# Designed miniproteins, single chains, continued (5): the designs that were tried, part 39

Each design is a single chain, and the fold is of that chain. pLDDT is the mean over its residues in the fold that is shown.

## One batch from the design tools (miniprotein)

Design m17413
Fold by ESMFold2-Fast:
Structure m17413 (fold): chain A 56 residues (1-56)
Amino acid sequence: GALDEAGAERAAANARLAGEQLGRPERGKIASDRLREAALAGDVEGAEAASREAGG
């Protein structure tokens, strides 16, 4: 979906949860933080990169 404020928070939460489920909670947090930051800045490419980092 579009990277609006609510969408960015949901994507960040999903990235964090995925990291926890994979036994890498710190990586999920880093990816979540980067995704939220990129989305708030309107950086679609950065948000996509952060999502890929979370998914591995």
Scores: mean pLDDT 67

Design m17414
Fold by ESMFold2-Fast:
Structure m17414 (fold): chain A 63 residues (1-63)
Amino acid sequence: LVGKIVEATQVVPKTGPDDLALRPGDRLLVLEEVDDTRVRARNLATGEVGLVPKSYLRVIGEA
């Protein structure tokens, strides 16, 4: 997923200090895969960086 542009498919609440809150349609650049279930990504609209579960994301392109 690193270097991919992904889109949030559902609402993701911020549950921890490193988590990124998302709305459906938010687009992110994946910066790193932290583990098998999570990525670190940057929201392309806000510039915020945080952790996001992979299951809430759909790949839509390359950076």
Scores: mean pLDDT 80

Design m17415
Fold by ESMFold2-Fast:
Structure m17415 (fold): chain A 87 residues (1-87)
Amino acid sequence: MAEEAYEAAYAHYAPKVPDEAAELLARAAGLAAEAEELRKAGAPEGEVLRLLAEAYELVAEAAELAGKRELAELYREKARELREQAE
């Protein structure tokens, strides 16, 4: 059942990161998957890079909530680079 899948995912993340961080990571994964599908569909590279940049910003926010400040800074820098390439 879907509830069992959520329970397994929650058990994996809950002891390691706050619930808010786990939710942000799930949203970031969704955006990254959407970007990959758009790229496969022949969407403009700028649109793909913008979605990837947004995903990296969500990962950075999740890392900050989890107390991983250096990792958060790394992902914010990566998001900035992707945004510059998108323009």
Scores: mean pLDDT 73

Design m17416
Fold by ESMFold2-Fast:
Structure m17416 (fold): chain A 70 residues (1-70)
Amino acid sequence: SEAIEQLKKGLEAAKAGDGKAAAEYASKASQLSTNPEAARYAERGGAAAMAGNNELAAKYLQKALDIEEK
């Protein structure tokens, strides 16, 4: 899934402290996701990354990924 690949890239960027890259990948994942719950967590992850909270961004992006991989 293209959404899953964008979520994985976003999560790695957030873990690396790259909030800008994390937000860009999170935005792409939310647009590509067909699961509304996963899309909402990706949006929250992107917003957290834009706010400079990379720890919270990683948490939300992991939640989105867990939902997509069920």
Scores: mean pLDDT 86

Design m17417
Fold by ESMFold2-Fast:
Structure m17417 (fold): chain A 107 residues (1-107)
Amino acid sequence: YRELADRYEKQADELESKAVEALQNGDYEKAARLFLEAASLYMQAGLWYKEAGDYERAAQFFRRAATLYERVAKLGEEGKVSPETAELARKMAEQARAFADEFAAQA
């Protein structure tokens, strides 16, 4: 589990870095897609740590995912991405925060 979670984290970190570059270039749609992809990988890493019984690490990854989903939701509030993308990101951020809180309490 740790080996798979480590690979997901590395891939997510690279995607997050590319998303920040796209954001700086004003390519908001590309930035949103990359942030959503990175957040998805952080969610997967969190689930793998949860399966391993490492609730503290699971909560950390769910918090990371929530932060990226919140970035995409904010772009939607600014009118920089589609309302559909913003709504998806908002819902995913709420779910990721709930998971982070749940597993932090169990750690």
Scores: mean pLDDT 86

Design m17418
Fold by ESMFold2-Fast:
Structure m17418 (fold): chain A 78 residues (1-78)
Amino acid sequence: MSEKRKEILKLIGEILRLIGEILDLERELEKIKEELEKTDPKDKKKIEELKKKIEELEKRIKELEEERKKLLEELKKL
């Protein structure tokens, strides 16, 4: 097996793992957004907590998407 083929398979494995993590976080984000929609508008504390969780999840998803882009660009170079 060529060295390039080994590197390609390793990159594909890392990309697939990142896609899995992103999908899991996207599902969690959707659940929290649904919880926010169902939350009483007068419960300002609960709304603030849910908004913080949404912001944290969106930030983590963006970080993983950026890492995925880097690995995809590396794969394209091979």
Scores: mean pLDDT 84

Design m17419
Fold by ESMFold2-Fast:
Structure m17419 (fold): chain A 62 residues (1-62)
Amino acid sequence: ADEKIEEIKKMLKLPDDASLEELLNKAEERIQEALNTGGELAPKELERLQEDVKFLKEKLKE
């Protein structure tokens, strides 16, 4: 669990003290940007971000 959170922080260029809500918001922003700009992210990276958003939402559910 903690390893995945660290990976997401590194991918999103966020500091180690970033909250789960900050991670979720940043990941969702990146997905929306990729969809709006016509694929600045590779398809595999977009799929990864979508999985990361799902993971973070489950963590925030307590």
Scores: mean pLDDT 74

Design m17420
Fold by ESMFold2-Fast:
Structure m17420 (fold): chain A 60 residues (1-60)
Amino acid sequence: SALEYRVAVLFGRGLSQAEIGRELGISPATVSRILRRLGIKSLADLTPEKVAAVRAAAGL
């Protein structure tokens, strides 16, 4: 979804779960669940290929 892509982009910028939640108007727990759902454990998991796949799945 577009929300999942936005979470991935903000995480890639170095924002914490709390900061991402604040920017998107969602709870930090929701941010954590989205990252877990996408298989993102650290910045190393946020490859250009992974970001492109999340964007494509969001219809973007």
Scores: mean pLDDT 78

Design m17421
Fold by ESMFold2-Fast:
Structure m17421 (fold): chain A 90 residues (1-90)
Amino acid sequence: QVEEDIKKALAILNAIVPVADALEKYGASPKTAFLAAIRVANIVADKGEEGKEEAIEDAYRLLSKDVSPETARKGAEEAAEKALEIYKET
């Protein structure tokens, strides 16, 4: 359990910066990108592939305050995919 918890923590830490960078590229403010990245990384680390839709909706909700709905949806989808790729690599 402790070893698995450490692996999840490392996956989260590894995902935050790449996901935040991707979201800023979509026009999110640094604060919004960082908060969305933390949320997405945590959901993905906890639930893996099963959490993908939840991660997308959570990121979309945060991003849609900064950018258009279409851009927010695209950014949220890419954030979740990127976090899942990093999670699988960890």
Scores: mean pLDDT 82

Design m17422
Fold by ESMFold2-Fast:
Order: structure tokens, then C-alpha cells, then sequence
Structure m17422 (fold): chain A 74 residues (1-74)
């Protein structure tokens, strides 16, 4: 059976990734505003951001599945 503790741990992981994404988006915006930043480094951060967004989507999907299982389990 999925527990409330399992849900809490997953929610904490989701918050962690959301904070990381926000920091990367802020860093990327600053780097794009700086003409001295190499294009290659901008592309590397964009790739990292896309990977983290993908992972976030997976964890959010899993959280929804686990919450539904808890609702249906006695």
C-alpha cells in the first residue's frame, strides 16, 4: 500500500526540482542578457533545463497515480 509518507517524499522531491528549474531559468535569462556569454554555454543550460522539466513531468505523473491509489485504497 502507498503511504502518506511516500506521497510527502515525492512532493518534497517535486518542490526541489521546481526550485532547481526556477534557478536555472533565472541563470539562463541573465546569461542571455550578457553578450559575453558563449552560445555553447547557453545551449548547455537550455538542455539541462529541458531534462529537469522532463523529470518534473514524470514525478508529477507518478504523484497523481499514487494519490489516486490512496483515494481508492482503504
Amino acid sequence: MVTQEDIKKLEEKIKEIEEEIKKLEEELAKMKADPSTPEEKIKELELELEIKKGILGIYRGLLNILKEKLKKAS
Scores: mean pLDDT 81

Design m17423
Fold by ESMFold2-Fast:
Structure m17423 (fold): chain A 69 residues (1-69)
Amino acid sequence: SMEEISRLERALADPNATKEELIEAGVDEKTANEYLEARKNNDIDKLGEVWYKLEEKINELRRKAAKEA
């Protein structure tokens, strides 16, 4: 749903988001761990890789939401 997409985007924009909050927002555990570690280490390249995966997931959720509407 659009609400799930907004929740996910909000969690990713929060610099203090915990692993649990990212998982509740729809991020899988492995991706959440990679994102938090990359953010902690200021690893821009790794953040870009994780963001690409999350963008593809968001686009899939948007397609499903549009099909259900």
Scores: mean pLDDT 76

Design m17424
Fold by ESMFold2-Fast:
Structure m17424 (fold): chain A 124 residues (1-124)
Amino acid sequence: MSLEEKAEELLEEYEKDPVGFTRSALTFAILEAEKAGATTLAAALLAALPNPKVPSLEKVREILEAILNKDIERLLEIIESEKDLAVRASLAGFALMAIGLLQTLSEEEYRQLVLELDKIFAEK
């Protein structure tokens, strides 16, 4: 299966159960944040978990496009531009889970992304 086909399947699963998918994404991202020592990101994701806010399908698609293009700068801009902290946490969770599932980054590139997200959440 191509990366584009895998991304389309992720988008379809998100559309079927946006809340459940967002909760899974947040849970995945919490474990990755803890592994990287991204304590601010982990705290923000944990705070969002009990009542997750669902991002728009348009924003989820933009995140997937940035991931497929390996455009980490654009990915971080999308997440940082979100003013609602709970939606921002959901977008960060989705991004980390999608990258993990699609395997678009090396282990070190992924760790660096987690740490850059930690910085974004520290700026609130």
Scores: mean pLDDT 87

Design m17425
Fold by ESMFold2-Fast:
Structure m17425 (fold): chain A 55 residues (1-55)
Amino acid sequence: SVVEETRRVNEEIDKAGEEARKKGLEEGLSPEEIEKRVKDAKRKVMKDAVDRSVA
């Protein structure tokens, strides 16, 4: 269902964002650099989800 798929994708996005934030903090990055990494990680998850839908 659309609801189930939406929840799954959101969970993957949140997980990727949290992992990127955690790694950035561990590396002592600035908040700005952490935000860039979080955005990049989220974009990768979103692109992967779109590619699966098209394939």
Scores: mean pLDDT 79

Design m17426
Fold by ESMFold2-Fast:
Structure m17426 (fold): chain A 60 residues (1-60)
Amino acid sequence: SFTFTFEFPSEERAREARDWIEAEYPDARASVEGRTLTVETTLPVERAIGLALRLIGDSL
């Protein structure tokens, strides 16, 4: 399993990202605290890296 933490420009953006992850990756567990999104997933490494890169792009 992999755990990723991302900082977003706003709490609203972090919550939008959480909702998107829960819709697209139902086996992932996402939680939001302030502007910080924590994602826990059991995806294969290449899929987990792809998810992380997408979230980094959306947070910038």
Scores: mean pLDDT 76

Design m17427
Fold by ESMFold2-Fast:
Structure m17427 (fold): chain A 68 residues (1-68)
Amino acid sequence: SPLHELVIRVAELAMNGASVEEILEEALRLAKELGLSTEETVEAVEKALNSLGKLDEAKELVEAIRKL
């Protein structure tokens, strides 16, 4: 599904040591391309980063996405 494509992409970036800013930029770009809502984008980012134990990064990214 489009949501799972975003989950995989965010997880790949985080595993490769991408910054929060880099992950945010790519997540927003891909979410727009896939036609995902703000809430679907938040869900995908939380799912990806929480699965990797990156709770602080997940919180920061979710807050940034919701402020848009």
Scores: mean pLDDT 87

Design m17428
Fold by ESMFold2-Fast:
Structure m17428 (fold): chain A 69 residues (1-69)
Amino acid sequence: DHIAKSKNFLDFLRLAAQDTVRRLGRSTAEQSQELLQAVQEAAKAAKEAGLPSVDESEKETLENLVESL
């Protein structure tokens, strides 16, 4: 069920992104916009690829997003 996996991937990224931004106290619009765009692009790529197992891809994408902050 790629829909359920896509939802888990999105929820995982969303929660991690929200937690990271809140925790670090990032307030610049550029940083928030960059993170949002990266999350949206990763989600689109995951849906198009129909990834059956995204655990490692999720972690790598998340790490790259966090490092971009």
Scores: mean pLDDT 60

Design m17429
Fold by ESMFold2-Fast:
Order: sequence, then C-alpha cells, then structure tokens
Structure m17429 (fold): chain A 55 residues (1-55)
Amino acid sequence: GMMEEMEKKKEEAERLGVRGVVLRDRELLIQAAELLKSVGDYEAAEALLKKAESL
C-alpha cells in the first residue's frame, strides 16, 4: 500500500544518507534529502541538508 511505498523510499533515503556521511559526499546527502521531500518528509530532508552543509 501507500504506507509501504513511503517506508521503502524512506529506507532508501536513509541508506543513501548513511553512505553520504561515510563517503563525505554532499551530493549523496542532497539526493537523499530530495527523496525524502518526494514522500513529504520535509523534517528529515532538512536534517540531511544540514549534514551536507556540515561536510
């Protein structure tokens, strides 16, 4: 259902975000944030963008 679809996208965004932190790659963090915005999770997206700015 829609909840499972949103959960999968959030999990993918989390994996991409973790990878971005490990690799110190701003682009990966930005991509993860964009994915979170696409599912309406603006709070988590903002957190990842702040991490990208910290790198």
Scores: mean pLDDT 79

Design m17430
Fold by ESMFold2-Fast:
Structure m17430 (fold): chain A 78 residues (1-78)
Amino acid sequence: SMAERRRLLEEFGAFVREAAREGRRLYKEDPEDPKNQERLREIELEVLRRDLELHRFLGEEAAVAAIEERIARLREKE
């Protein structure tokens, strides 16, 4: 439904804004600290996972594939 789509978009937008605030705080504190680098990576992965769920809900196959590829690349950095 339109209401469900709007709710998911609003919830995703709110999460992305909060994630961006935390990321900026960590970057300003010390972007080279391994603990901060790990937290920034965790934030990026969580944003991507939520973005993936949203695009799956919308049936956007190309976007889903692109997000899955980006998640895989981030996991390879371990």
Scores: mean pLDDT 81

Design m17431
Fold by ESMFold2-Fast:
Structure m17431 (fold): chain A 72 residues (1-72)
Amino acid sequence: SVAEAARAAAEAVRRRAEALVAAGRTDEAIALLERAVAEAREAAASADPEEAAAGRAALPLLEAALAEVRAA
């Protein structure tokens, strides 16, 4: 499904951000997640129902990942 694919893509971004943090590249991890959140937020507001579903599925995962990195 579109939602499953979007969640899988969001998890891949989260894993990339975790790898950046582990490498001491926290600023890059934040920039990556901020961009991903902005893209998911735009998608969630889309008039295209598939894009909107993808954005709504990805957004909470990406926002949670960004909050965790910022809190570290």
Scores: mean pLDDT 89

Design m17432
Fold by ESMFold2-Fast:
Structure m17432 (fold): chain A 94 residues (1-94)
Amino acid sequence: SLIEEVLKLIEQFIELLLEYSKTGDKSKLDKAVEIGQQILELMKKLSVEDAREVLEYIEKKLEEIYPSLSPEAQALAKVFLERMRALVEELEKS
């Protein structure tokens, strides 16, 4: 299902942020940006209910790992989360 695909991408996004934070491997950060964009695009295709559930899931997961992230990974996570919130808010208005 679409929601299962989004949740798998979220798990991949989190793993890439953690890996980058441990190794400094810029390719992991670049991949995280790509996966983040894929998540945002798929989120637009979800129902408002499913989009909200996904947002709550990622907010909780990112909050848990945030202290373990490097400053660059923290910045990406914050921007990504802000964009996810804005997207869900926009879907709710439509």
Scores: mean pLDDT 88

Design m17433
Fold by ESMFold2-Fast:
Structure m17433 (fold): chain A 81 residues (1-81)
Amino acid sequence: SEAREETARVAQEFAERVTALTGPKVAKMMDAAARASVANDPQTAVAIARALGRYLSKSPAAAEVERVAAEAAAKFEEIAA
């Protein structure tokens, strides 16, 4: 399905952007959770990123992760429509 391929592309790009913004420590936390669900549920990937952003609440990275998560959520909603 074209929609499935586009969803996978957006999910991969989102994961790469979060990793770039937050560095290896957060990437390791995300990878541990992501292996359970991210490939099967892109909305779960967004929820994980938002939870990590909240965990980093005193870090500048928290605001950037939330912005990237909001952008990804909007793209997934558009694909699902």
Scores: mean pLDDT 62

Design m17434
Fold by ESMFold2-Fast:
Structure m17434 (fold): chain A 76 residues (1-76)
Amino acid sequence: MEEKLEEVAKEKGEEIKKLVEEAKEAAAKGDEKKAKLLLLEAGKLLYKALAEAGLASKEQYEERLAFLEKEKEEAE
C-alpha cells in the first residue's frame, strides 16, 4: 500500500514541477496571465497531493483549494 502511495505522490510531483516550469517560461515571455493560471493549477495539485499523503488536514486542504479555485476563476 505505502509503495503505491509513494508512486502516486511522485507522479503528481512531476506534474506539479512541469506546471511550475511552464509558468516560469510563460512569465519569461511576458504572459503573466498564463503564468498565474499555471501556478494556480500547480498549487491545487500540490494541496490535493498533500491531503492524499496525510501531510495536510482536510479542513486546511479544502479551504486552500477553494481559495485557489476562486483565484483561478478571477484570473480567467
Scores: mean pLDDT 71

Design m17435
Fold by ESMFold2-Fast:
Structure m17435 (fold): chain A 54 residues (1-54)
Amino acid sequence: MKKLSEKEREAVRAVLQEGLTADEVAKRFGMTPEEVAEAVRKAIENGEAREFLP
């Protein structure tokens, strides 16, 4: 599976560790909410999401 970019990893961290909404993360990182949702989905599919969960 394709590895997340640094920006995508930070967005996923903000959603999963900080509990921010996709809209809030999109605004913070200059992304669309759809791009944030896709980054989270990619992280879950390739197991990288586990790095951000307690």
Scores: mean pLDDT 76

Design m17436
Fold by ESMFold2-Fast:
Structure m17436 (fold): chain A 65 residues (1-65)
Amino acid sequence: SAEIEELARLAGVSVEEARKWFEGAVTLLREGFSEEQVVQFLMREGGLDEEVARRVVALARESLK
């Protein structure tokens, strides 16, 4: 996915790492967590910057439409 590749480039991580965060966000959103809760989880557990975390969650939300 071009969006996952862009996330990996912006965050300075591998495509595999960016994909793990994306898939985790999709799972948490499907389980009923709010977007804000998922952003906080990615920042606390993954050490992601808020901007990157919000972008991951936005892409995960779009994938569920």
Scores: mean pLDDT 83

Design m17437
Fold by ESMFold2-Fast:
Structure m17437 (fold): chain A 66 residues (1-66)
Amino acid sequence: MTKEDEARQNVIKAVKALEAGDEEKALEYFKKSDELDPERQLGYGLAKALIDAGVKSKALEEAAKL
């Protein structure tokens, strides 16, 4: 698995954690995704997109700052 693939898997885990209401775990996975792929920053990008779509979450706000 490439670092880009690992970053995508972490974003998937972050979304699942967010759906489960586990904001702390969701933030951890968003940050891990961006650490694995700092050029793409998939976690940051998705967090911003979800905020723009009206999703309110402390985990998303924190992820969108990284």
Scores: mean pLDDT 81

Design m17438
Fold by ESMFold2-Fast:
Structure m17438 (fold): chain A 89 residues (1-89)
Amino acid sequence: KEKEIEVKRLLAEASALALEGKFEEAKKLAEEAIRLAEETGDKELIAEVYRQYGDLYLLIAKLLRKNNEDEEKVKEFEKLAEEYYKLAE
């Protein structure tokens, strides 16, 4: 339960950082959240974290597209989101 709270906190903080344009910092926090979730062995928590990680990468892709960034880079983040959604199944 304590690790679950920390995992959710890290994902929320990662989303906030992404909204600030701090994508590398957001990614690092999300990666830490995945590691903690995997350590719990809780399959439902792990699935939820992968879904939220996918959502984070879609958010980054949306922000990059809004800022007229390279479409190839946008598609790369969208593909990463798709991969994490598949892991959540």
Scores: mean pLDDT 79

Design m17439
Fold by ESMFold2-Fast:
Structure m17439 (fold): chain A 64 residues (1-64)
Amino acid sequence: ALEEAYEAGYQAGLEAGKKGGVIAGINAGTDAGTRKGLELGLSPEAGRIAGTLGGYKGGLEGEK
């Protein structure tokens, strides 16, 4: 359950970050992770953290 929210946020952030940069990645990742967490009746915290990490990493990779 928590793992699903984490994975959704991380992957969405990574993909968006690679295309649009760090800010776009963080925004997309935190949104996706938070939404998945809420759907599962969980705290959005794990998805939000994962989205931030994925977005940052994706943005850095896209800037290369």
Scores: mean pLDDT 75

Design m17440
Fold by ESMFold2-Fast:
Structure m17440 (fold): chain A 61 residues (1-61)
Amino acid sequence: LEELIKQIEEAIKKGASENMHISLAALEYGISKELIAELISKVEKSPATVKEALEAAKKLL
């Protein structure tokens, strides 16, 4: 899970949100596809929300 969160953080820094990556993450780690999509959307809006989004994901999964 920690590695997955790092990958999401890195993808967000590049400003890239790829459907294929989201789908794979949902399947492999059992994380909701919708949850990952919202996480990316929030951090894309503001860099400050990156920590909040990641912290929320860690608490849930």
Scores: mean pLDDT 54

Design m17441
Fold by ESMFold2-Fast:
Structure m17441 (fold): chain A 64 residues (1-64)
Amino acid sequence: SMAERRAQAERIIASAAAYAREQGLSDEVIAKIREAGRRALEAGASPDEIQRILLGLILDALAA
């Protein structure tokens, strides 16, 4: 269902934010990750697509 897809996406966003925090990324970067996930969800991205987007942002931030 759409509600299940939304709940799954929200869990992925929360997990990505928690992982970013554990990796020592700033509150600013964590907020950017949450916002990117929310925007992707609003644009109709699948949970898998959201996970790929957020992982890419985390990896880019860690490489900086």
Scores: mean pLDDT 87

Design m17442
Fold by ESMFold2-Fast:
Structure m17442 (fold): chain A 75 residues (1-75)
Amino acid sequence: MDLEALKEELEKLLAEAEAAGDRRRQAQLLLALGVVYLEMGDYESAVRYAQRALALDPDSALAQKVLAEAQEKLA
């Protein structure tokens, strides 16, 4: 499975959700990008996307988990 192709499609969908003002979809796509970057080993990007997801949905346990895992890898 091509993670780079998945990342590009998710970034495109995020731009569309941002243009539409769909905050719920933005939070979901930001979390998905955080997971993809974490799987790719880009921990700095994983942190940034997880933080952006938490800014829209601060109670997201999944976004908190992605952030914690990415931060642990950078420590």
Scores: mean pLDDT 85

Design m17443
Fold by ESMFold2-Fast:
Structure m17443 (fold): chain A 99 residues (1-99)
Amino acid sequence: SNLEEAERLLEEGKLLLAQGRYEEAIKKFEEALKLTPEEEKKLRAEILFNLGHAYFLMGRYEEAIAYYKKALELLEPDDPLREEVERYLELAEKELKKK
């Protein structure tokens, strides 16, 4: 199914991130997002967070911030992923202010 394929692409993207293959990871995450229905807010938020993380690791902090904010819009107030996203958002904003 499209959902199973989206989850597979998310996992492949995470492995590519771990390998420093950021552009390839982004392509996998973008494909995963296209296959993920709008009602799957948690999965969409996870994909958006990983897109933000890829841009963060590349030093592209403006793009990272944009994706982190999109992820937060989809997460419930008490979702534990919110704390991780907010931590990286703060780090990206701090890095952007240095330059």
Scores: mean pLDDT 90

Design m17444
Fold by ESMFold2-Fast:
Structure m17444 (fold): chain A 86 residues (1-86)
Amino acid sequence: MKKISDKELDFNVELLALATLQAAYESAGDKENAEIAKRGIDVALKLAEQGKYDEAIEYSRRLIKALNDGNLEEARKIVEEAEKKV
């Protein structure tokens, strides 16, 4: 049980990072990046609800990296591809 709890904790850490990025973009008036971060959170939550914590964590980390790198095109692609699978 502790192993499953640890995965949920890891997921919550990544989810908090995405939520922090969304809030930062909204505060900066960056509506495009804020929308992608919000859509990313929605997908990550759907994956977690399906018990796909490993996929949710990997997806969230990839999206966070693309957003931190300023690669809006890659971030959008990551979200759009994941939305088709949930």
Scores: mean pLDDT 83

Design m17445
Fold by ESMFold2-Fast:
Structure m17445 (fold): chain A 81 residues (1-81)
Amino acid sequence: SLDEILDELVQRVKAIQARLAATTDPEEQKALRLEYLDLLIEFVEKMREYLKENDPEQYEIMKPLFDEQLARLEAEKAELE
């Protein structure tokens, strides 16, 4: 469900934020930034699948925006790796 996807996102973001607040290690900060980008990619993909199954008309309208967001997130991830 949409609420389940959003709850998972909020909980996982809070976990990353707590770990960022607890560390001063640059390597750990980089790893957490990569984890955050992976989380955002996963979230966009879950939202795409939800719309595809539950609102196909809205999915077709939003598809180019999802594709653009995924490309941007993947590019940011590649620069950190």
Scores: mean pLDDT 85

Design m17446
Fold by ESMFold2-Fast:
Structure m17446 (fold): chain A 86 residues (1-86)
Amino acid sequence: SEAEELLRKAEEKERAGDYLGAAKLYLEAGKLYLQEGKLEEALEAFEKALEAARKALEKDPDSEEAHEVEFEAIALREQAKELLKE
Protein backbone atom coordinates (compact mmCIF):
# COMPACT_ATOMS: atom_id res chain seq x y z
CA SER A 1 0.00 0.00 0.00
CA GLU A 2 1.01 3.66 -0.28
CA ALA A 3 1.23 3.88 3.52
CA GLU A 4 3.64 0.90 3.61
CA GLU A 5 5.79 2.54 0.90
CA LEU A 6 5.94 5.80 2.90
CA LEU A 7 6.87 3.80 6.03
CA ARG A 8 9.77 2.16 4.16
CA LYS A 9 10.99 5.56 2.87
CA ALA A 10 10.79 6.97 6.42
CA GLU A 11 12.96 4.09 7.71
CA GLU A 12 15.54 4.87 4.98
CA LYS A 13 15.57 8.55 6.03
CA GLU A 14 16.08 7.55 9.68
CA ARG A 15 19.06 5.34 8.74
CA ALA A 16 20.54 8.31 6.84
CA GLY A 17 20.12 10.55 9.94
CA ASP A 18 17.43 12.69 8.25
CA TYR A 19 15.08 12.70 11.24
CA LEU A 20 12.92 15.58 9.99
CA GLY A 21 12.42 13.83 6.62
CA ALA A 22 11.63 10.57 8.44
CA ALA A 23 9.14 12.29 10.79
CA LYS A 24 7.25 13.86 7.85
CA LEU A 25 7.02 10.51 6.03
CA TYR A 26 5.89 8.62 9.17
CA LEU A 27 3.24 11.32 9.71
CA GLU A 28 1.93 10.90 6.13
CA ALA A 29 1.89 7.09 6.47
CA GLY A 30 -0.11 7.42 9.71
CA LYS A 31 -2.65 9.71 8.00
CA LEU A 32 -3.16 7.13 5.23
CA TYR A 33 -3.61 4.34 7.79
CA LEU A 34 -6.24 6.51 9.57
CA GLN A 35 -8.11 6.99 6.26
CA GLU A 36 -8.07 3.19 5.79
CA GLY A 37 -9.37 2.56 9.34
CA LYS A 38 -6.10 0.78 10.28
CA LEU A 39 -5.99 2.39 13.71
CA GLU A 40 -3.20 0.31 15.31
CA GLU A 41 -0.90 0.87 12.31
CA ALA A 42 -1.81 4.58 12.33
CA LEU A 43 -0.96 4.85 16.05
CA GLU A 44 2.43 3.13 15.53
CA ALA A 45 3.23 5.43 12.58
CA PHE A 46 2.33 8.57 14.60
CA GLU A 47 4.47 7.36 17.53
CA LYS A 48 7.41 6.89 15.13
CA ALA A 49 6.76 10.35 13.63
CA LEU A 50 6.83 11.88 17.13
CA GLU A 51 10.08 10.07 18.05
CA ALA A 52 11.75 11.19 14.79
CA ALA A 53 10.52 14.79 15.21
CA ARG A 54 11.96 14.87 18.74
CA LYS A 55 15.32 13.57 17.45
CA ALA A 56 15.27 16.35 14.82
CA LEU A 57 14.62 18.90 17.60
CA GLU A 58 17.59 17.53 19.59
CA LYS A 59 19.80 18.59 16.65
CA ASP A 60 17.94 21.84 15.86
CA PRO A 61 15.74 23.01 18.78
CA ASP A 62 14.53 26.09 16.85
CA SER A 63 13.27 24.15 13.79
CA GLU A 64 9.75 25.48 13.17
CA GLU A 65 9.06 22.60 10.75
CA ALA A 66 10.11 19.97 13.33
CA HIS A 67 7.91 21.63 16.01
CA GLU A 68 4.96 21.59 13.58
CA VAL A 69 5.45 17.86 12.87
CA GLU A 70 5.76 17.14 16.63
CA PHE A 71 2.52 19.05 17.36
CA GLU A 72 0.58 17.33 14.57
CA ALA A 73 1.92 13.86 15.52
CA ILE A 74 0.83 14.37 19.16
CA ALA A 75 -2.67 15.44 18.05
CA LEU A 76 -3.10 12.57 15.56
CA ARG A 77 -1.72 10.01 18.06
CA GLU A 78 -4.40 11.20 20.54
CA GLN A 79 -7.07 10.92 17.82
CA ALA A 80 -6.01 7.36 16.91
CA LYS A 81 -6.08 6.35 20.62
CA GLU A 82 -9.63 7.71 21.01
CA LEU A 83 -10.81 5.93 17.85
CA LEU A 84 -9.36 2.64 19.18
CA LYS A 85 -11.81 2.93 22.13
CA GLU A 86 -14.76 2.71 19.68
Scores: mean pLDDT 88

Design m17447
Fold by ESMFold2-Fast:
Structure m17447 (fold): chain A 83 residues (1-83)
Amino acid sequence: SELQARALEIQRRMAARLAAGDLRARLVATERPLTKEEVVALAEAAVAAGYALVVVGQVRSEEELRRLERELEAARAALEAAR
């Protein structure tokens, strides 16, 4: 599918940057529900802006936002530790 092809391309671009040692991380958070197409489009925009590790998701509270921020930092730290 077109959406799957776009998602795979994002994964390839992120993998290439991570392999080059780039660990710049970005959380794209929205209060409204996101469609799969919107998630892919927001991830594409973040990767195009230079981010190597991108998380896109809906947040309904400050607690959900803080949880996603912690998860993103934990993922970044785990990738850094694996170097």
Scores: mean pLDDT 82

Design m17448
Fold by ESMFold2-Fast:
Structure m17448 (fold): chain A 78 residues (1-78)
Amino acid sequence: KIEEILKKLEEAKKAAEEAGDKKTAEAVEESIKRLKEDPSEEVLRVVLDALEGLAKISKDEKVKKLLEEAAELVKELL
């Protein structure tokens, strides 16, 4: 559900900020804003692509795990 995705994204953003990964934190914040404005299938697909891309390049295990968990929650709604 959208609330569970938003909570997981907020956790991922915080972890990215703590890891010093400002670009990932900003990208996750953008995903949060998009989903709060429009939880449509189109936006969910855009957010999924962003999360999978960020998880692939992330070197912080906690950030990567949270991004992967958020991506799985998004997939459940598609």
Scores: mean pLDDT 84

Design m17449
Fold by ESMFold2-Fast:
Structure m17449 (fold): chain A 89 residues (1-89)
Amino acid sequence: GDADLAALRQLIEEARRLLEEGQFRKALRTAIAALRRAMDLAGDDVELVSKAIGTILRAIGYELDGQYRKAAETAIRGAEEVLAQLEAR
């Protein structure tokens, strides 16, 4: 519902705020939480769920390489793309 999309948007904005403050690990965790919520909202939309999973895996890949800023940026960007597709329904 609209309330679920609003809550998802707030999580993404919080992740962006944390990124701007240089809190990369916290921004990444918040963005991953947003992606997990987006997957739940996507439900049976296999393409959106796959996009969210792919984004999480790519962000974790950057994190394992010690690229925390890039990991957070990747997760936030993917969450925004999934949100845009959910809002276009």
Scores: mean pLDDT 89

